# Ledger of designs, part 76: designed miniproteins, single chains, continued (3)

Each design is a single chain, and the fold is of that chain. pLDDT is the mean over its residues in the fold that is shown.

## One batch from the design tools (miniprotein)

Design m10622
Fold by ESMFold2-Fast:
Structure m10622 (fold): chain A 90 residues (1-90)
Amino acid sequence: MKVTVHVGVVADTPEQARAAMEALKKELEVKSARFDPERNIATLTFEVEESKLDEVIEKVREIAEKYGARAVVTAFDDDGTLLKREVIEP
């Protein structure tokens, strides 16, 4: 089953948020990435098979911890039903 994943990355500085976003873009095949400079929030969206969701969440955790960022991962199925929401603190 195909899953749409949204990752919100929040950091204390815009440099940390942007660095985490760029690292995630390199490790994951993201469909879109956006940085909000007013809130220091980076948002990424991609699609993955449900069986790969846990692996993706672990990659997000590793990158968030490396850059001292907080991350919120939200996953939805093809019908738009919320499957998982995980908050990752550094």
Scores: mean pLDDT 82

Design m10623
Fold by ESMFold2-Fast:
Structure m10623 (fold): chain A 84 residues (1-84)
Amino acid sequence: SADEKLEVLLRLQFHLMSVSGDVLVAERQKLSQSLIDGLQHVEEQLSEIIKKLQNGEITAEQAQSQMDQLQQQYNQLLKQIKQE
């Protein structure tokens, strides 16, 4: 539905903003290049999901599923950052 699509879009946009902020912090703190690259990959994938959802190429349910998978990758990166 349009309501579900809007809710998923807002969640994706919020996560994109958060990951983009984490990239800036990681660069400022001079964290390892592999961590910066990992965060940038998550940022790029979130942007792609948003684009596909906006273009009607995927459903809100598919977008949520893809976001959940990226959230797992992001959580692993955050765990590594906390260990540095």
Scores: mean pLDDT 87

Design m10624
Fold by ESMFold2-Fast:
Structure m10624 (fold): chain A 118 residues (1-118)
Amino acid sequence: ASLAGRTVLIGDDNEKKRAQLAAALEAAGARVVLANDGRELVRAMVEHADELAHVILDLDLPEMSGLEAWRAALERRPELAAVPVTIVAGSASPEQVAEALALGARSVATYDGFAVEP
């Protein structure tokens, strides 16, 4: 699979969505790291910065927003700027989309029934 040996970080506070996305990525050969809140997301991004092939993050995370967590991680590990980030959210404001793109997000996707919509 194209994801064989690749490490993907998922930041999402919904346990069922997180588990389903993780299972799909692992079926494709990826190694998955999970974060259920913004503080855990910062820690995981910093710890795995040299290994991360992709980050998938929700905008609405407990403790710290996904964008604030990503910004905090970039301040600690600037090399994370080279890691592709996908935003997955049930909804996103124009301001959130603009901030995500300014931070270097590759895509923003909406999420329904644990499927990412194109």
Scores: mean pLDDT 77

Design m10625
Fold by ESMFold2-Fast:
Structure m10625 (fold): chain A 79 residues (1-79)
Amino acid sequence: LLEEYARLQAELAPAAEAALAAGDEAAVLAIAGEMARRFGRLLGLAEADAERLAAAARAGPEALQAALEELKPAIEKGL
């Protein structure tokens, strides 16, 4: 899990750095959404739940926190 997460971060980090350097907030949020979706799948979430995390990550940190609380039982079951 942690090794797979580290690999996912390494894969997406160059795109995230480029978006941050450009000041492209929309691109940063899109990359955050992709990370959340793929990480949710690594945690054993169903596609629909992983997409909910992705949508929440794109909406911002408060929405992501709320979605994580809602999905916490599914995440704990997957671990």
Scores: mean pLDDT 73

Design m10626
Fold by ESMFold2-Fast:
Structure m10626 (fold): chain A 74 residues (1-74)
Amino acid sequence: SLPEDVLKLLEELEELLRRASRVLPAAEFQRLMTEATKIAHEIQEAVRNKDEEKLKEAVERLKELIRRLRELVA
């Protein structure tokens, strides 16, 4: 199971990606989707492996992507 704080970040990511899909050019949106998919995979692998260090790294990457998406959809 994902930690509650990580789940909330993923929910915010999904909402921001929905908004981005409506306002960004297709090529830019596709690059963001690729990055989001990579981060989601890194989180899932870290949780599966019980790797706390890798989970922290992936969550930091997730927070940075959310920050950039907030700027892009503002």
Scores: mean pLDDT 88

Design m10627
Fold by ESMFold2-Fast:
Structure m10627 (fold): chain A 90 residues (1-90)
Amino acid sequence: VEALREKAIEEADKLIELVEDIAPELAEKVRDFKSLIEKNADPITIRRKRTELALLAQKFMEEHPELAKEILELTNKVLLYVDEIIKALS
């Protein structure tokens, strides 16, 4: 579970770096989500925030089609590791 948290945080940091200058709202949402992972927040809170992050990422992919592929790839990696964390905690 520790290794999965580390991987989720690593991919979250990459996503923040990609979007912080162009989509600060998305970068802030990813930072909040990263903080929840670092604090070992409950699975219900993580599931809710996961859905919010996915929807916001979709919005910014539509607004920035030139970066859509990178936003999608990094978001999917963060969500994949988070889903494995939730699964391990259940």
Scores: mean pLDDT 80

Design m10628
Fold by ESMFold2-Fast:
Parts: structure tokens; C-alpha cells; sequence
Structure m10628 (fold): chain A 73 residues (1-73)
């Protein structure tokens, strides 16, 4: 299972908040691409979800769910 650093978890929450605030899809996607460029593990996770046909919204939701699951450990 993908494990996020505290910095990566904070970035996921920030990106999720941008999406919830109604920021343009291209801005949100650019932030996801930037996160993926910094973390090979997150990139691999995003690429697998894209391969399964998930939307940007669904990918953000999956990452946010992982952050919340880690906070409950």
C-alpha cells in the first residue's frame, strides 16, 4: 500500500482543497503532475489509477482517502 510522507500528505490535502474550492481542472491537474514529479511512488499510484480509467476527481479522492487512513494509525 502507498505510504505518504507528512509533506506529501499535506500536498494531497492542499490539492483536494483546491478542487473543493472550484479551481480550474487544469490548475488542479498541474498540481497533481508536480506532486507526481517529486514522488515516484505517488506517480506510479496515479498512473495505475489512470490506466483503470479513473478521473482526476476520483484520483484526488483516492489520495485523500489514503491520507485519512494513515492519520488513523
Amino acid sequence: MLRLTPEEAAEVRRISALYDAGKPEEEVQAELDRLAARSPEIKAFIDELKKLGLTTREIIGALDALVRAQERE
Scores: mean pLDDT 80

Design m10629
Fold by ESMFold2-Fast:
Structure m10629 (fold): chain A 109 residues (1-109)
Amino acid sequence: SMLNEEVKKAGEEAKEAAKKGDSKKLKEAAEKLVELAKEAAKQGDLETIKTALDGLTEAGQIAADNGDKEGLQAVLEALKEVLKVIEDPKMISFAIGAILRAIGLELDM
């Protein structure tokens, strides 16, 4: 879908910001991923929700690898916001797993 292409682009923007250590741009990209995931949830587009969660998870790992605690926190907050709009049990489980991994990464920093 076109929405899935937009979420892929936002995920790449988050990943690029994380690689550069730009916590502000990472937060902006993460917030954009949340808004796209909310739109996907309204449409029942589970594939796009998963793409948003994958993008956030990858950006969070890069932020952690670079010691960007503020960037990792922005990703964690975005994952929590996406969780609020998911109704599918498998997607809820996936989002919870992503949140727990992000918390673990922060504790290891």
Scores: mean pLDDT 88

Design m10630
Fold by ESMFold2-Fast:
Structure m10630 (fold): chain A 56 residues (1-56)
Amino acid sequence: MEEERRKFREKILEDVIKEVKPKTIYLDSSSSELDQKVAEEVAKKYNIPLEKIDAS
């Protein structure tokens, strides 16, 4: 069940990366475990640095 949601979010993030071409991906420290895994996988796939930020 979680895998389909993860794959969908990965696809959305990949599409954004292709359009924006970011130098770094910023991850909110309060993000869900699912969102953290998605960000980590996509950052690893595209070799983009991942930074955790404190959003309060």
Scores: mean pLDDT 73

Design m10631
Fold by ESMFold2-Fast:
Structure m10631 (fold): chain A 84 residues (1-84)
Amino acid sequence: DEFLKKFSELEKEKLGALALVEVAPLVEEKYKDSSEEKKEKMKKRLELLKKKLEELEKEIPELSEEEKEALKKLVEEAREAILE
């Protein structure tokens, strides 16, 4: 699954993790017809990312202009990978 590769790459970086959280409803939709085990693993993975980002936001509350533009591109890449 090419999306699982993309997910693993994105989750390693703060902006990539933020992009995955932004597209979380699309990830859940993509895996809605998958096995219960696969759905549970993806749900837990997304929940861990959300918690990690909440902790980071307490320390670094704002993104720079450059980081915001990079995040937009990563969100678009994640959406494309999900929809393919």
Scores: mean pLDDT 75

Design m10632
Fold by ESMFold2-Fast:
Structure m10632 (fold): chain A 108 residues (1-108)
Amino acid sequence: SLEEELAELREEARRNPEQALELYRQAAALRVLREDYEGAAEAYDRVIALDPNNAVAHYERGLALEKLERYEEAIEDYEKALSLLPESDPLYAEAKERKAALKEKLAA
């Protein structure tokens, strides 16, 4: 179950602090798959605390925040992802489009 998988990941992070980044990333991904967007955002907060320049973690937290209708915070995450990614990366185009759509939504 998701609850058991998340509990195992948290215990592993406690036993292996050097692997905590990857374990929190896995926990965030599992929460997204179960539509637990609040839990996913919290898990990505931990990933970003350990690796502040992880463009993918900023983008994925932005997606979770967008689902929670926390649009201003999602825009900040997409902006951070854009600052960390080369323009040739497909994720750059996705983050740019999502940021633009949210800015239009907030202007309406």
Scores: mean pLDDT 83

Design m10633
Fold by ESMFold2-Fast:
Structure m10633 (fold): chain A 88 residues (1-88)
Amino acid sequence: MSAEERWALAERHLELAEEALRAGDREAALEHAELAVLYGLSAAITAGDYAAAAEVLARAAELYAAAGDDERAAAYAAKAEELRARAA
C-alpha cells in the first residue's frame, strides 16, 4: 500500500468518524478515529511527511474529545505538535 493510499484511508476514516458522531455512535467514531491515526502515522513513516501526519492526528484529537475521550484527545494533540516540530 502506497503512502498516497494510506493518506486517502486516513481522510476517509476521519469522515466516517465525524459521521458516526453526528449519528450518536460514539463507539464507531472512536474506532474510525483510531484507524485514521494508524493510517496517518503509517503514511508519515512511508513518505516522511510529518506535517500531513500532524494534521490527521490533530483532527483525530478533536474527534476523541467530541466522543468524550479527553485523555486520548490530549495525547494525540501533543503527538501532532511533536510531528509538526519534526517537519520544521
Scores: mean pLDDT 83

Design m10634
Fold by ESMFold2-Fast:
Structure m10634 (fold): chain A 86 residues (1-86)
Amino acid sequence: SMEKELYEKIKKGLYLHAKSLTDEPEEEILRGAEAAAEAVIKAISDPRLDPEEVKKKLIEELKELYANSKDEEAKKAFEEAIKLLE
């Protein structure tokens, strides 16, 4: 499903991005990435929210993560997440 693919791409991107910037334990970085990716899936699935506005905000945030990341695999994951939302 698109939601599963989006979750995995966001989780991977955030995990690799954070891992490149911090000496925090991998399990803490992974927990943060999983929580953020889960929040994204909840937002796109929330019937009380405007789907177009949610997607627009997510694409903007993912583009900022792409621009600020130095990890090539993280950038690729964010780019793939953006494509899933377009």
Scores: mean pLDDT 86

Design m10635
Fold by ESMFold2-Fast:
Structure m10635 (fold): chain A 97 residues (1-97)
Amino acid sequence: VSEEEIDEAIADIVRALANTLAKQGKYDEAAELYEWGAEKFPEDSPVRAELYENAGILYEKAGKKEQSRKWFERAAKAYEGIDPEKAQELRKKAEEL
């Protein structure tokens, strides 16, 4: 099994578990799981950028504006080389928090 296959499995597991936690109202735990999962990917990974964005969304749902802002800013930076339009959108979300 390649590292790429393991990374895909980690991302899928993180998304599944975080969705389950979010449905239970455990937004903080779900966001922390996305943070943990993102650290398994390199900085230029689209998956890492996506997981950072999901952490920001969950902190916003938890009412943690400062944490949400921080993770949207991190996601925006990660998206700069991948999807500049998405990066700009996430920076705008961070500024509005």
Scores: mean pLDDT 83

Design m10636
Fold by ESMFold2-Fast:
Structure m10636 (fold): chain A 80 residues (1-80)
Amino acid sequence: TKELVEQARELARKGGELFEKGKKLLESKDIKDINKGIGTVLRGIGLGWQGVLLARKAKEKGGATEEEVEELARLGGGRP
């Protein structure tokens, strides 16, 4: 459905933003920032993956295309 696609996009977008934020923290010379970056990256991956799963569910119900699922996977920094 439209609502599932919108929720999936929001989760994937937030996940991708957190992943990039965490990556920048990992490039810090401060161990405290590096540790925070690891946690932020993991959270970003989790949110992105949830978005991908919602997009796949929407596709199964006929509410999303394969291309939309692939786009959301890239935005969320997820594994598939």
Scores: mean pLDDT 72

Design m10637
Fold by ESMFold2-Fast:
Structure m10637 (fold): chain A 100 residues (1-100)
Amino acid sequence: SDIYKEELLLMEENLIKYYEERKKTATPEQQKVLDEAIKEYEENIEKIKSGEDVKEVLKEAIKEEEKTAKQFLALDDKETAELEKEAAEKYRELLKKLEE
């Protein structure tokens, strides 16, 4: 499970970095959703580092990504919505590997 923990941590950290850069060109309404998503990623990183079950963190992260994708789509940020959908798909594949 350590390799999957490291993969999830790297994915969450990369999303935070991407969204911090994205905030520089985002509208105020988009910035609010980006800030909420960054906070959720930071909370997931802390849960993983504190020894919480990686499968439970992945299940929550998938739900958060799906919610955030819908919010960005409502704000006409189709590019960020697509990235959230791709992240959710990668998390589902990682969860599948952990359950097999």
Scores: mean pLDDT 84

Design m10638
Fold by ESMFold2-Fast:
Parts: structure tokens; C-alpha cells; sequence
Structure m10638 (fold): chain A 73 residues (1-73)
């Protein structure tokens, strides 16, 4: 069974992936500010994460969104 911390990490990872998916789907309609807010939110999840695998996936999501941000600038 997952601990409370492990469950929170998985929930936050799922939310981060949803944020990324929506941002990528609507990248042509997304503002620089919206992408920056998405990155900041995922960074908050990364700071709270305790599972190394979850941390790695969150970092990869941030890197993918930073590429979107660079394309919009």
C-alpha cells in the first residue's frame, strides 16, 4: 500500500502531466505567462516530491514545457 507521501507524489505527478498535456495541446493559444505559471506549479510539485522516480518525471515535464516557452519567446 502507498504511504501518504507516496500517494501525494503520484497525485502531483498526475496533475503535472495533465498540466503539460493541456499546455502542449493548446500551445498555439497559450501565452508565455500561462506556460511560466504551468512550469512554476510543476516546480512546486518537484520541491514537495520524495520519490526519485517521480522527481525525474517532474523534471522531464518541466524541461518539455521550457522548450515550449523558448518557442513562444
Amino acid sequence: MLSEEEFEDEVNLALALIIESITLKYKDKTTVEQVERAIEKIREYLDKATNPDVKAELQEAIERLEKVLEELK
Scores: mean pLDDT 82

Design m10639
Fold by ESMFold2-Fast:
Structure m10639 (fold): chain A 74 residues (1-74)
Amino acid sequence: MSAEELVKKGEEALKKGKLDEARDYYVQALSLDPLNLEAINNLTVVGAKLFREGKVEEAQELFDLSVAATKRIL
């Protein structure tokens, strides 16, 4: 499965409100393609939704992961 296919599966999970599944797909996509901007951006979106649900610690982990990945590009 390609990073692009994993991103699409993550987007489908995100549309269904399955934040944990969406996170897992985007993390897998990032492991295959560490510079995948769609996976990085979508991890931030999942983090923001988790934060709104009161899952602050899980949201913070995803924000930290997104920042770390972005620093590798910059």
Scores: mean pLDDT 82

Design m10640
Fold by ESMFold2-Fast:
Structure m10640 (fold): chain A 83 residues (1-83)
Amino acid sequence: MEEIEELIRKAKEAETLEEALEYVEEALKLAREAGDKEAEVRVLEVAKEIVAARAEELAKLTGDPNAAEKAIAQLEAEKAAIE
């Protein structure tokens, strides 16, 4: 999980939400390719934290004031499907 942990770190330290979400998507892809359900859940939890912390930035990026709420609901659904 070294590569996934590094991507999570980069996502949390990313200066822009776009870059943070790119690292999250890459980490999620690696977890899914490895069949690592624990890592996949961890990445989804990190994604929820990033989206919640940067909700206003996400709204501006998407043009949708409810983008963060929708993204968090989708991430929670994906996590539930794994667990």
Scores: mean pLDDT 80

Design m10641
Fold by ESMFold2-Fast:
Structure m10641 (fold): chain A 79 residues (1-79)
Amino acid sequence: SEEELRKVYELLLDPNATPEEIAKALNSKTGEEGKYVLEAFNKAAQTRSTDIEAIIKELNPKTKETVENIRKVLEYFLK
């Protein structure tokens, strides 16, 4: 939901937020999901890139669910 994406976005802006907290906001059962989302956000911010597909390709997530979560979060961030 947009509310969940907003919470994730706020956590991504917090330098003290953990991958586990990000995963919890995504209703994921594992911190690995949060780690990939955090890495994707940091990559987008560092490169000032709007190319979401290039970021996903570089990070090479292991599951389709991780890819979809990265896409949703980055689309929300890059509005």
Scores: mean pLDDT 73

Design m10642
Fold by ESMFold2-Fast:
Structure m10642 (fold): chain A 80 residues (1-80)
Amino acid sequence: SEREDRLRGVAEANRILHEYKYNKDKEAFEERAVEALRQLSPAGREAFRETLKNGLIISEKKSEEEVDAYLERLEARAAA
């Protein structure tokens, strides 16, 4: 279901964010995010993106604009 797909996206985003808080491995974070974007449904990808965006704005103290630009680059890599 769309609801279950969205919950999968949220769960995967939170898992990746928690790992990054612990290890600060940006390359691993980006590889995991790109893989998740490739595997998730459209509804899952939307929820995943929004969860990552909210987490990164708070944890990295970056503007919404900077985080959106960063996530757009990851989405482009997943689409390649």
Scores: mean pLDDT 87

Design m10643
Fold by ESMFold2-Fast:
Structure m10643 (fold): chain A 81 residues (1-81)
Amino acid sequence: STEVEEQLEKAREYMKGVNPEAREQIEKAIEYAKQGEYGKANEYLSRAVQLAAGDASQRQQAIKAASHIQMAMLLMEEAKK
């Protein structure tokens, strides 16, 4: 849906502000989220935030990216009901 795409686009903008290792984990989270593997997606988002924790700005960007991906997952789940 357009709303899911908008959330994923917002996540990708915040990903530009995180380190490459954290960004890779967020990209894996998006991949698993699109497959309906929400548990795995959340594990990768948690790992991304941990990998960004050494810099307050990067950590905040990782948290914002994770928030938008979690919203996308919620919207995808609701669309199946």
Scores: mean pLDDT 86

Design m10644
Fold by ESMFold2-Fast:
Structure m10644 (fold): chain A 76 residues (1-76)
Amino acid sequence: MLTEEEKKITEELIKRLEERGYDVSFIKKAPDEKKFPLAKALFAIVSGAYTSIEELKKVRGVDEEEAKELAKIAGL
């Protein structure tokens, strides 16, 4: 379960991603404990902080399959 702080950050990240036109359905369908790391990872790649699947895999709670899906959503 996400903490209240993680939940608020997750909601803000999802909102910013949706406002930029990204498909956040993958994150919204994920288990609650996965929503924060997935939203953070997707936001990092779309904001230019991360540039590769290898960097996404370094985010705690993001696996290889999730990293590939996030990269696809971001257009990599």
Scores: mean pLDDT 78

Design m10645
Fold by ESMFold2-Fast:
Structure m10645 (fold): chain A 100 residues (1-100)
Amino acid sequence: SSADKLAAELTRLTIALKLEAQESLKAGLSKEEMRERLERLKETLMKQFSEIPGITEEQLEFLRETAEEMIDILVENLPDLKKAFEEVDKLHREKLAEIR
């Protein structure tokens, strides 16, 4: 279903942003440099999502807004990566419930 596809892309988005934040932290990047990397990853993923057959503008906006919220959570909670990941996972669960 379109809902199952949206849920899968939301999960992919969540994992990708978490991994990028973790790698940025390992590399010793500042909060500003990490935000720039996460924003670039967001734009790359949004371009890929826009190419999914049957995806709607509403679904793209939902993914974009969720990505922006996740980036803010990740950047604001550094260097506490565990807390950042717990807050992102909570948002992911809330957004999955909205798709149902």
Scores: mean pLDDT 89

Design m10646
Fold by ESMFold2-Fast:
Structure m10646 (fold): chain A 83 residues (1-83)
Amino acid sequence: SGKEAQKLIEDARRDLELGEEVRKRGLEENNPTLFAAGGILVSGAGANALVALRLAKKSIEKGEASQELVDEAEAVAKKAGGL
């Protein structure tokens, strides 16, 4: 459903933002554990965005979602390196 895809996109966007911030702090503080933790968050965000993209595309085929939802999922997936 479109609502499920939207929630996954929102969760992925939040985790991507947090992951990038954690990764940046790891670099600035020369902390390899923090850098790795940020990378894991970014990777998880990318995976969730890909699931959301697939769900959003299927929801469009059923008339249950807008093109904007697909565009948002694709943007998050690309930024996280999932596309």
Scores: mean pLDDT 82

Design m10647
Fold by ESMFold2-Fast:
Formats: structure tokens, sequence, C-alpha cells
Structure m10647 (fold): chain A 72 residues (1-72)
């Protein structure tokens, strides 16, 4: 039944989109945290929630620390 197969595919696509929307929301939270000068711990937690690699986390935290030091 092609109609049932298409309905299942549509449901799977909507579920994938919902998961992507959650990830985009977490990215927005990360951007706001960086802009407000949040702690390295808070930024690390958000990056870990996004499943970022350890190398990416270390790079972002180093860049953020440098910006905060320059702003003080």
Amino acid sequence: DVAEALARLRAAMEEAKASSDEKMRTLAELQEAILRGASAEEIRELLEKLKASQEAIDTVLADHAAVKAAAE
C-alpha cells in the first residue's frame, strides 16, 4: 500500500525535523550564552548537549576565554 508507505515516510521526516529544531534551539542558547559572556562550564555543557567533538569544544572555549580577557 503506497499511501501507507508515504504516510510512514512523512512521519519519519517530521520526527527528523523536530529533532533538528531541538538542535537549532540548543545552538541559539549557545549563541546567547557566548554573547552574554557565560562561564566556560555553561558553554561546555551546551556544546556537549550538541554532541560536539572534544577538539571543537576546546577551540570554542579558548576563543571565548580570549575574547573575555580582552574585554576585561
Scores: mean pLDDT 70

Design m10648
Fold by ESMFold2-Fast:
Structure m10648 (fold): chain A 80 residues (1-80)
Amino acid sequence: SKEEIIERLKKLYLEATELARQAVKDPSADPSLVTELARIAAEAYRLLQDLLSGKITVEEAQKRIDELEARLAEVRARLA
C-alpha cells in the first residue's frame, strides 16, 4: 500500500542518517561509507517527496526503495 511505502521510506531515511551520524564519530570508519549513507538518505527523502507530490507512482517508489534497502544492507555489512 502507499502507507506501507511511506513508512518504509521514512524508516530507511532515519536508519541511513543515524548510521551516518555514528560513522562520522568513528575515526576508523571509511569516509566512502559515510558518503554512501548520505546518498541513500537523500534519495529516500527525494522519493518520499516525489511520492507525496504525485510525481511518481507507488509501483515506481516500490522498485526504488527495494534498491535503496539493498544498498543500505550492503553498507551495514561493511560497517560490521
Scores: mean pLDDT 86

Design m10649
Fold by ESMFold2-Fast:
Structure m10649 (fold): chain A 69 residues (1-69)
Amino acid sequence: SREELRERIRAALEKEGLHPSEEELERLTDFAMAYRERLLQEGVSEEDATSAAIARAVMIAKMEEAERA
C-alpha cells in the first residue's frame, strides 16, 4: 500500500541520517509508487520492485541533500 511504502521510505531515510519533511516524503513516495508500478509491469517481483523503489527514493533524497551542502 502507499502508506506502507511511505513508512518504509521514511525508515530508510532515517537510517541514512535524513529527516524528510512530510511534503518531501509524499513526493518521494509518489515517485516510488510510479517506479514500482513500472517494474511490476516489466515482470519484476513485488518484493524486488518494492526494494528497488525504496533504494531509488533514498538515492534521490541523498543527491538532493548533497546539492544543498
Scores: mean pLDDT 84

Design m10650
Fold by ESMFold2-Fast:
Structure m10650 (fold): chain A 90 residues (1-90)
Amino acid sequence: MEKARQETYEGSRLINEGRALVGSDPRRAAELIVEGLEKSLGLTLEPGQREAVIERVRAAIEEALAAGLSPGEATRRGVQAALDYINELR
């Protein structure tokens, strides 16, 4: 399997693992989502940037859950928050 395809597969797996944790451990879910996006997009974030993105994702997940949204919706909002913030860092 090509490395790019392997990274995309692993990224999707990490995001799905994060989705399973959004209701019980939003912080860990955010970490997994960011790691999954790094792999899927072929990105390597600086440690400080990575921490900032993780915090943004965690906040988006917690906001979605506080609003009564499902774990799936919370995961989608977290992914979108990460993508928006990663684009801002470029």
Scores: mean pLDDT 81

Design m10651
Fold by ESMFold2-Fast:
Structure m10651 (fold): chain A 58 residues (1-58)
Amino acid sequence: SMEELRKKVEELKEEARETGRLITLTDSNGNRHYLTPEEVLRMSDEELEELIKKIVYG
C-alpha cells in the first residue's frame, strides 16, 4: 500500500511534467477526479499521497 502510493505519486508528477495535461484519478466507485498539472507539481509528496489515499483507497 505505502509502496503503491509512492509509485503513484512519482507517476503523477512525471505525467504532469511530461504532458502538462489534466491528471485523472478514478475512485473505487468509478467516479473521475481531475487535477491540474500545476496543482500536482505544487503539492508535496505527502500531500499528494494523502489525496490519492482519499480518492483511490478511501
Scores: mean pLDDT 82

Design m10652
Fold by ESMFold2-Fast:
Structure m10652 (fold): chain A 90 residues (1-90)
Amino acid sequence: SWKEAAASLSEAELEAMRKAKEVLEEAIKEGKPKEGAIEVGRIFMELLGEGTEEDLEEARRAAEAMPEEELKKGLEATKKELEKVLEAAE
């Protein structure tokens, strides 16, 4: 369940998820799904402390190669998953 997932998350992970959700909401609202995907990737790379600039650039290229409609649907699905985890953490 999402409650079990939320219970295992650190405060830093929950904060990163809240920030990612806000970025996704803004990107979808403004019609900037590629920028939203890149920024969310950066947030999680910072959280993990393992991502490189090369990893971020690879993610950017993958997002640019994806049809905008498919990318938007992916971001909307990710936002819904983040919402479920955050609601379960409350």
Scores: mean pLDDT 75

Design m10653
Fold by ESMFold2-Fast:
Structure m10653 (fold): chain A 88 residues (1-88)
Amino acid sequence: SKKEEAIREAYERIAPLIERAKEVYERLSVEDPERAKKFLEEYEKVAARIDAQIQALLAASEEDVDAKLAALEEEVKELEELIEKYEK
């Protein structure tokens, strides 16, 4: 179904970002523990919003899938921007 495809695509996009976030956190924990703590706090907030949007997508009707996927895409972009900010 369109919903199953949307969920699969979302997980495929999110999984590499979670891996990158872990690498950033591990590096910063050694190099700058204060910055690592700040990154983790910001990451947890974005991760909570992504979890909420995934739950919304899972609960969505087929008619609402596109709208819920768009909301999730915005949060995923915010996660990517957060990771990029701390990778530099």
Scores: mean pLDDT 85

Design m10654
Fold by ESMFold2-Fast:
Parts: C-alpha cells; sequence; structure tokens
Structure m10654 (fold): chain A 83 residues (1-83)
C-alpha cells in the first residue's frame, strides 16, 4: 500500500525532527513528548493497515511501566484514543 509507505516515511521524518528537538530541549520537554505521541499515532495507524493494531497496542502498553511519568501519560492518552 502506498499509504503504508507514506506513513513509514513520515514516521522516519518525525523521528529525525524529534531527535533534534530532544537534543535542544531535553527528552522530557513538552514539545518532545507531544512529537513522541504523534509518532505513536502514526505507528498505530500503520499497524492498523497491516491488521496488527492489537499487537501494536499491547507492545505500547507493555512499555508504560518503564517510561517516565510525563511520557507514560502521553502514550496512555494515545492508546485511549484508538481503543
Amino acid sequence: SSQLAELRAEIARLQEETAELAAKYGELHPEVIEKAAEILRLELEAAKLQGKLEEAIAKARALLPSLPPELAEAVQKVLDEVE
């Protein structure tokens, strides 16, 4: 699917932009956390197109206990939006 290829390209681009922001502001800066949430939304959309949404959600949930509270809250909000 061209849509899947486009989503993967956008995810890669946002990951590069997020790395630059994290270098400038720190990984827990609100703008960096917001971009991490945006990346997760696109990754879940890509997983949905592949019929792997449930697996992708389960993997994201499994990471929650290991994340800083600010990032965990942002990730949980994204998961609540898609379930």
Scores: mean pLDDT 85

Design m10655
Fold by ESMFold2-Fast:
Structure m10655 (fold): chain A 80 residues (1-80)
Amino acid sequence: SPANLKDPYDELAYQVLVDQLGLSEEEAIAIVKKIKNKEIREEFLKNLHQVPDREKLVKDILNAKSDEEIKKIIEKYMKQ
């Protein structure tokens, strides 16, 4: 992989983040490394396009210290 990711699930998530959701390669790699829980990652990927302040969402997730904090950040920013 151009991103030098060894896990096929990480490679798939990286490709979706860059190709479909328009994140930079650096942001996509950082998110993939930060969100290891598959369920949380899937919720993030499904809802990212609905968030107008995507840069702030990405920053807040990267600063989170636990999977529970990541989940709460996603819930806070995602609009239905």
Scores: mean pLDDT 77

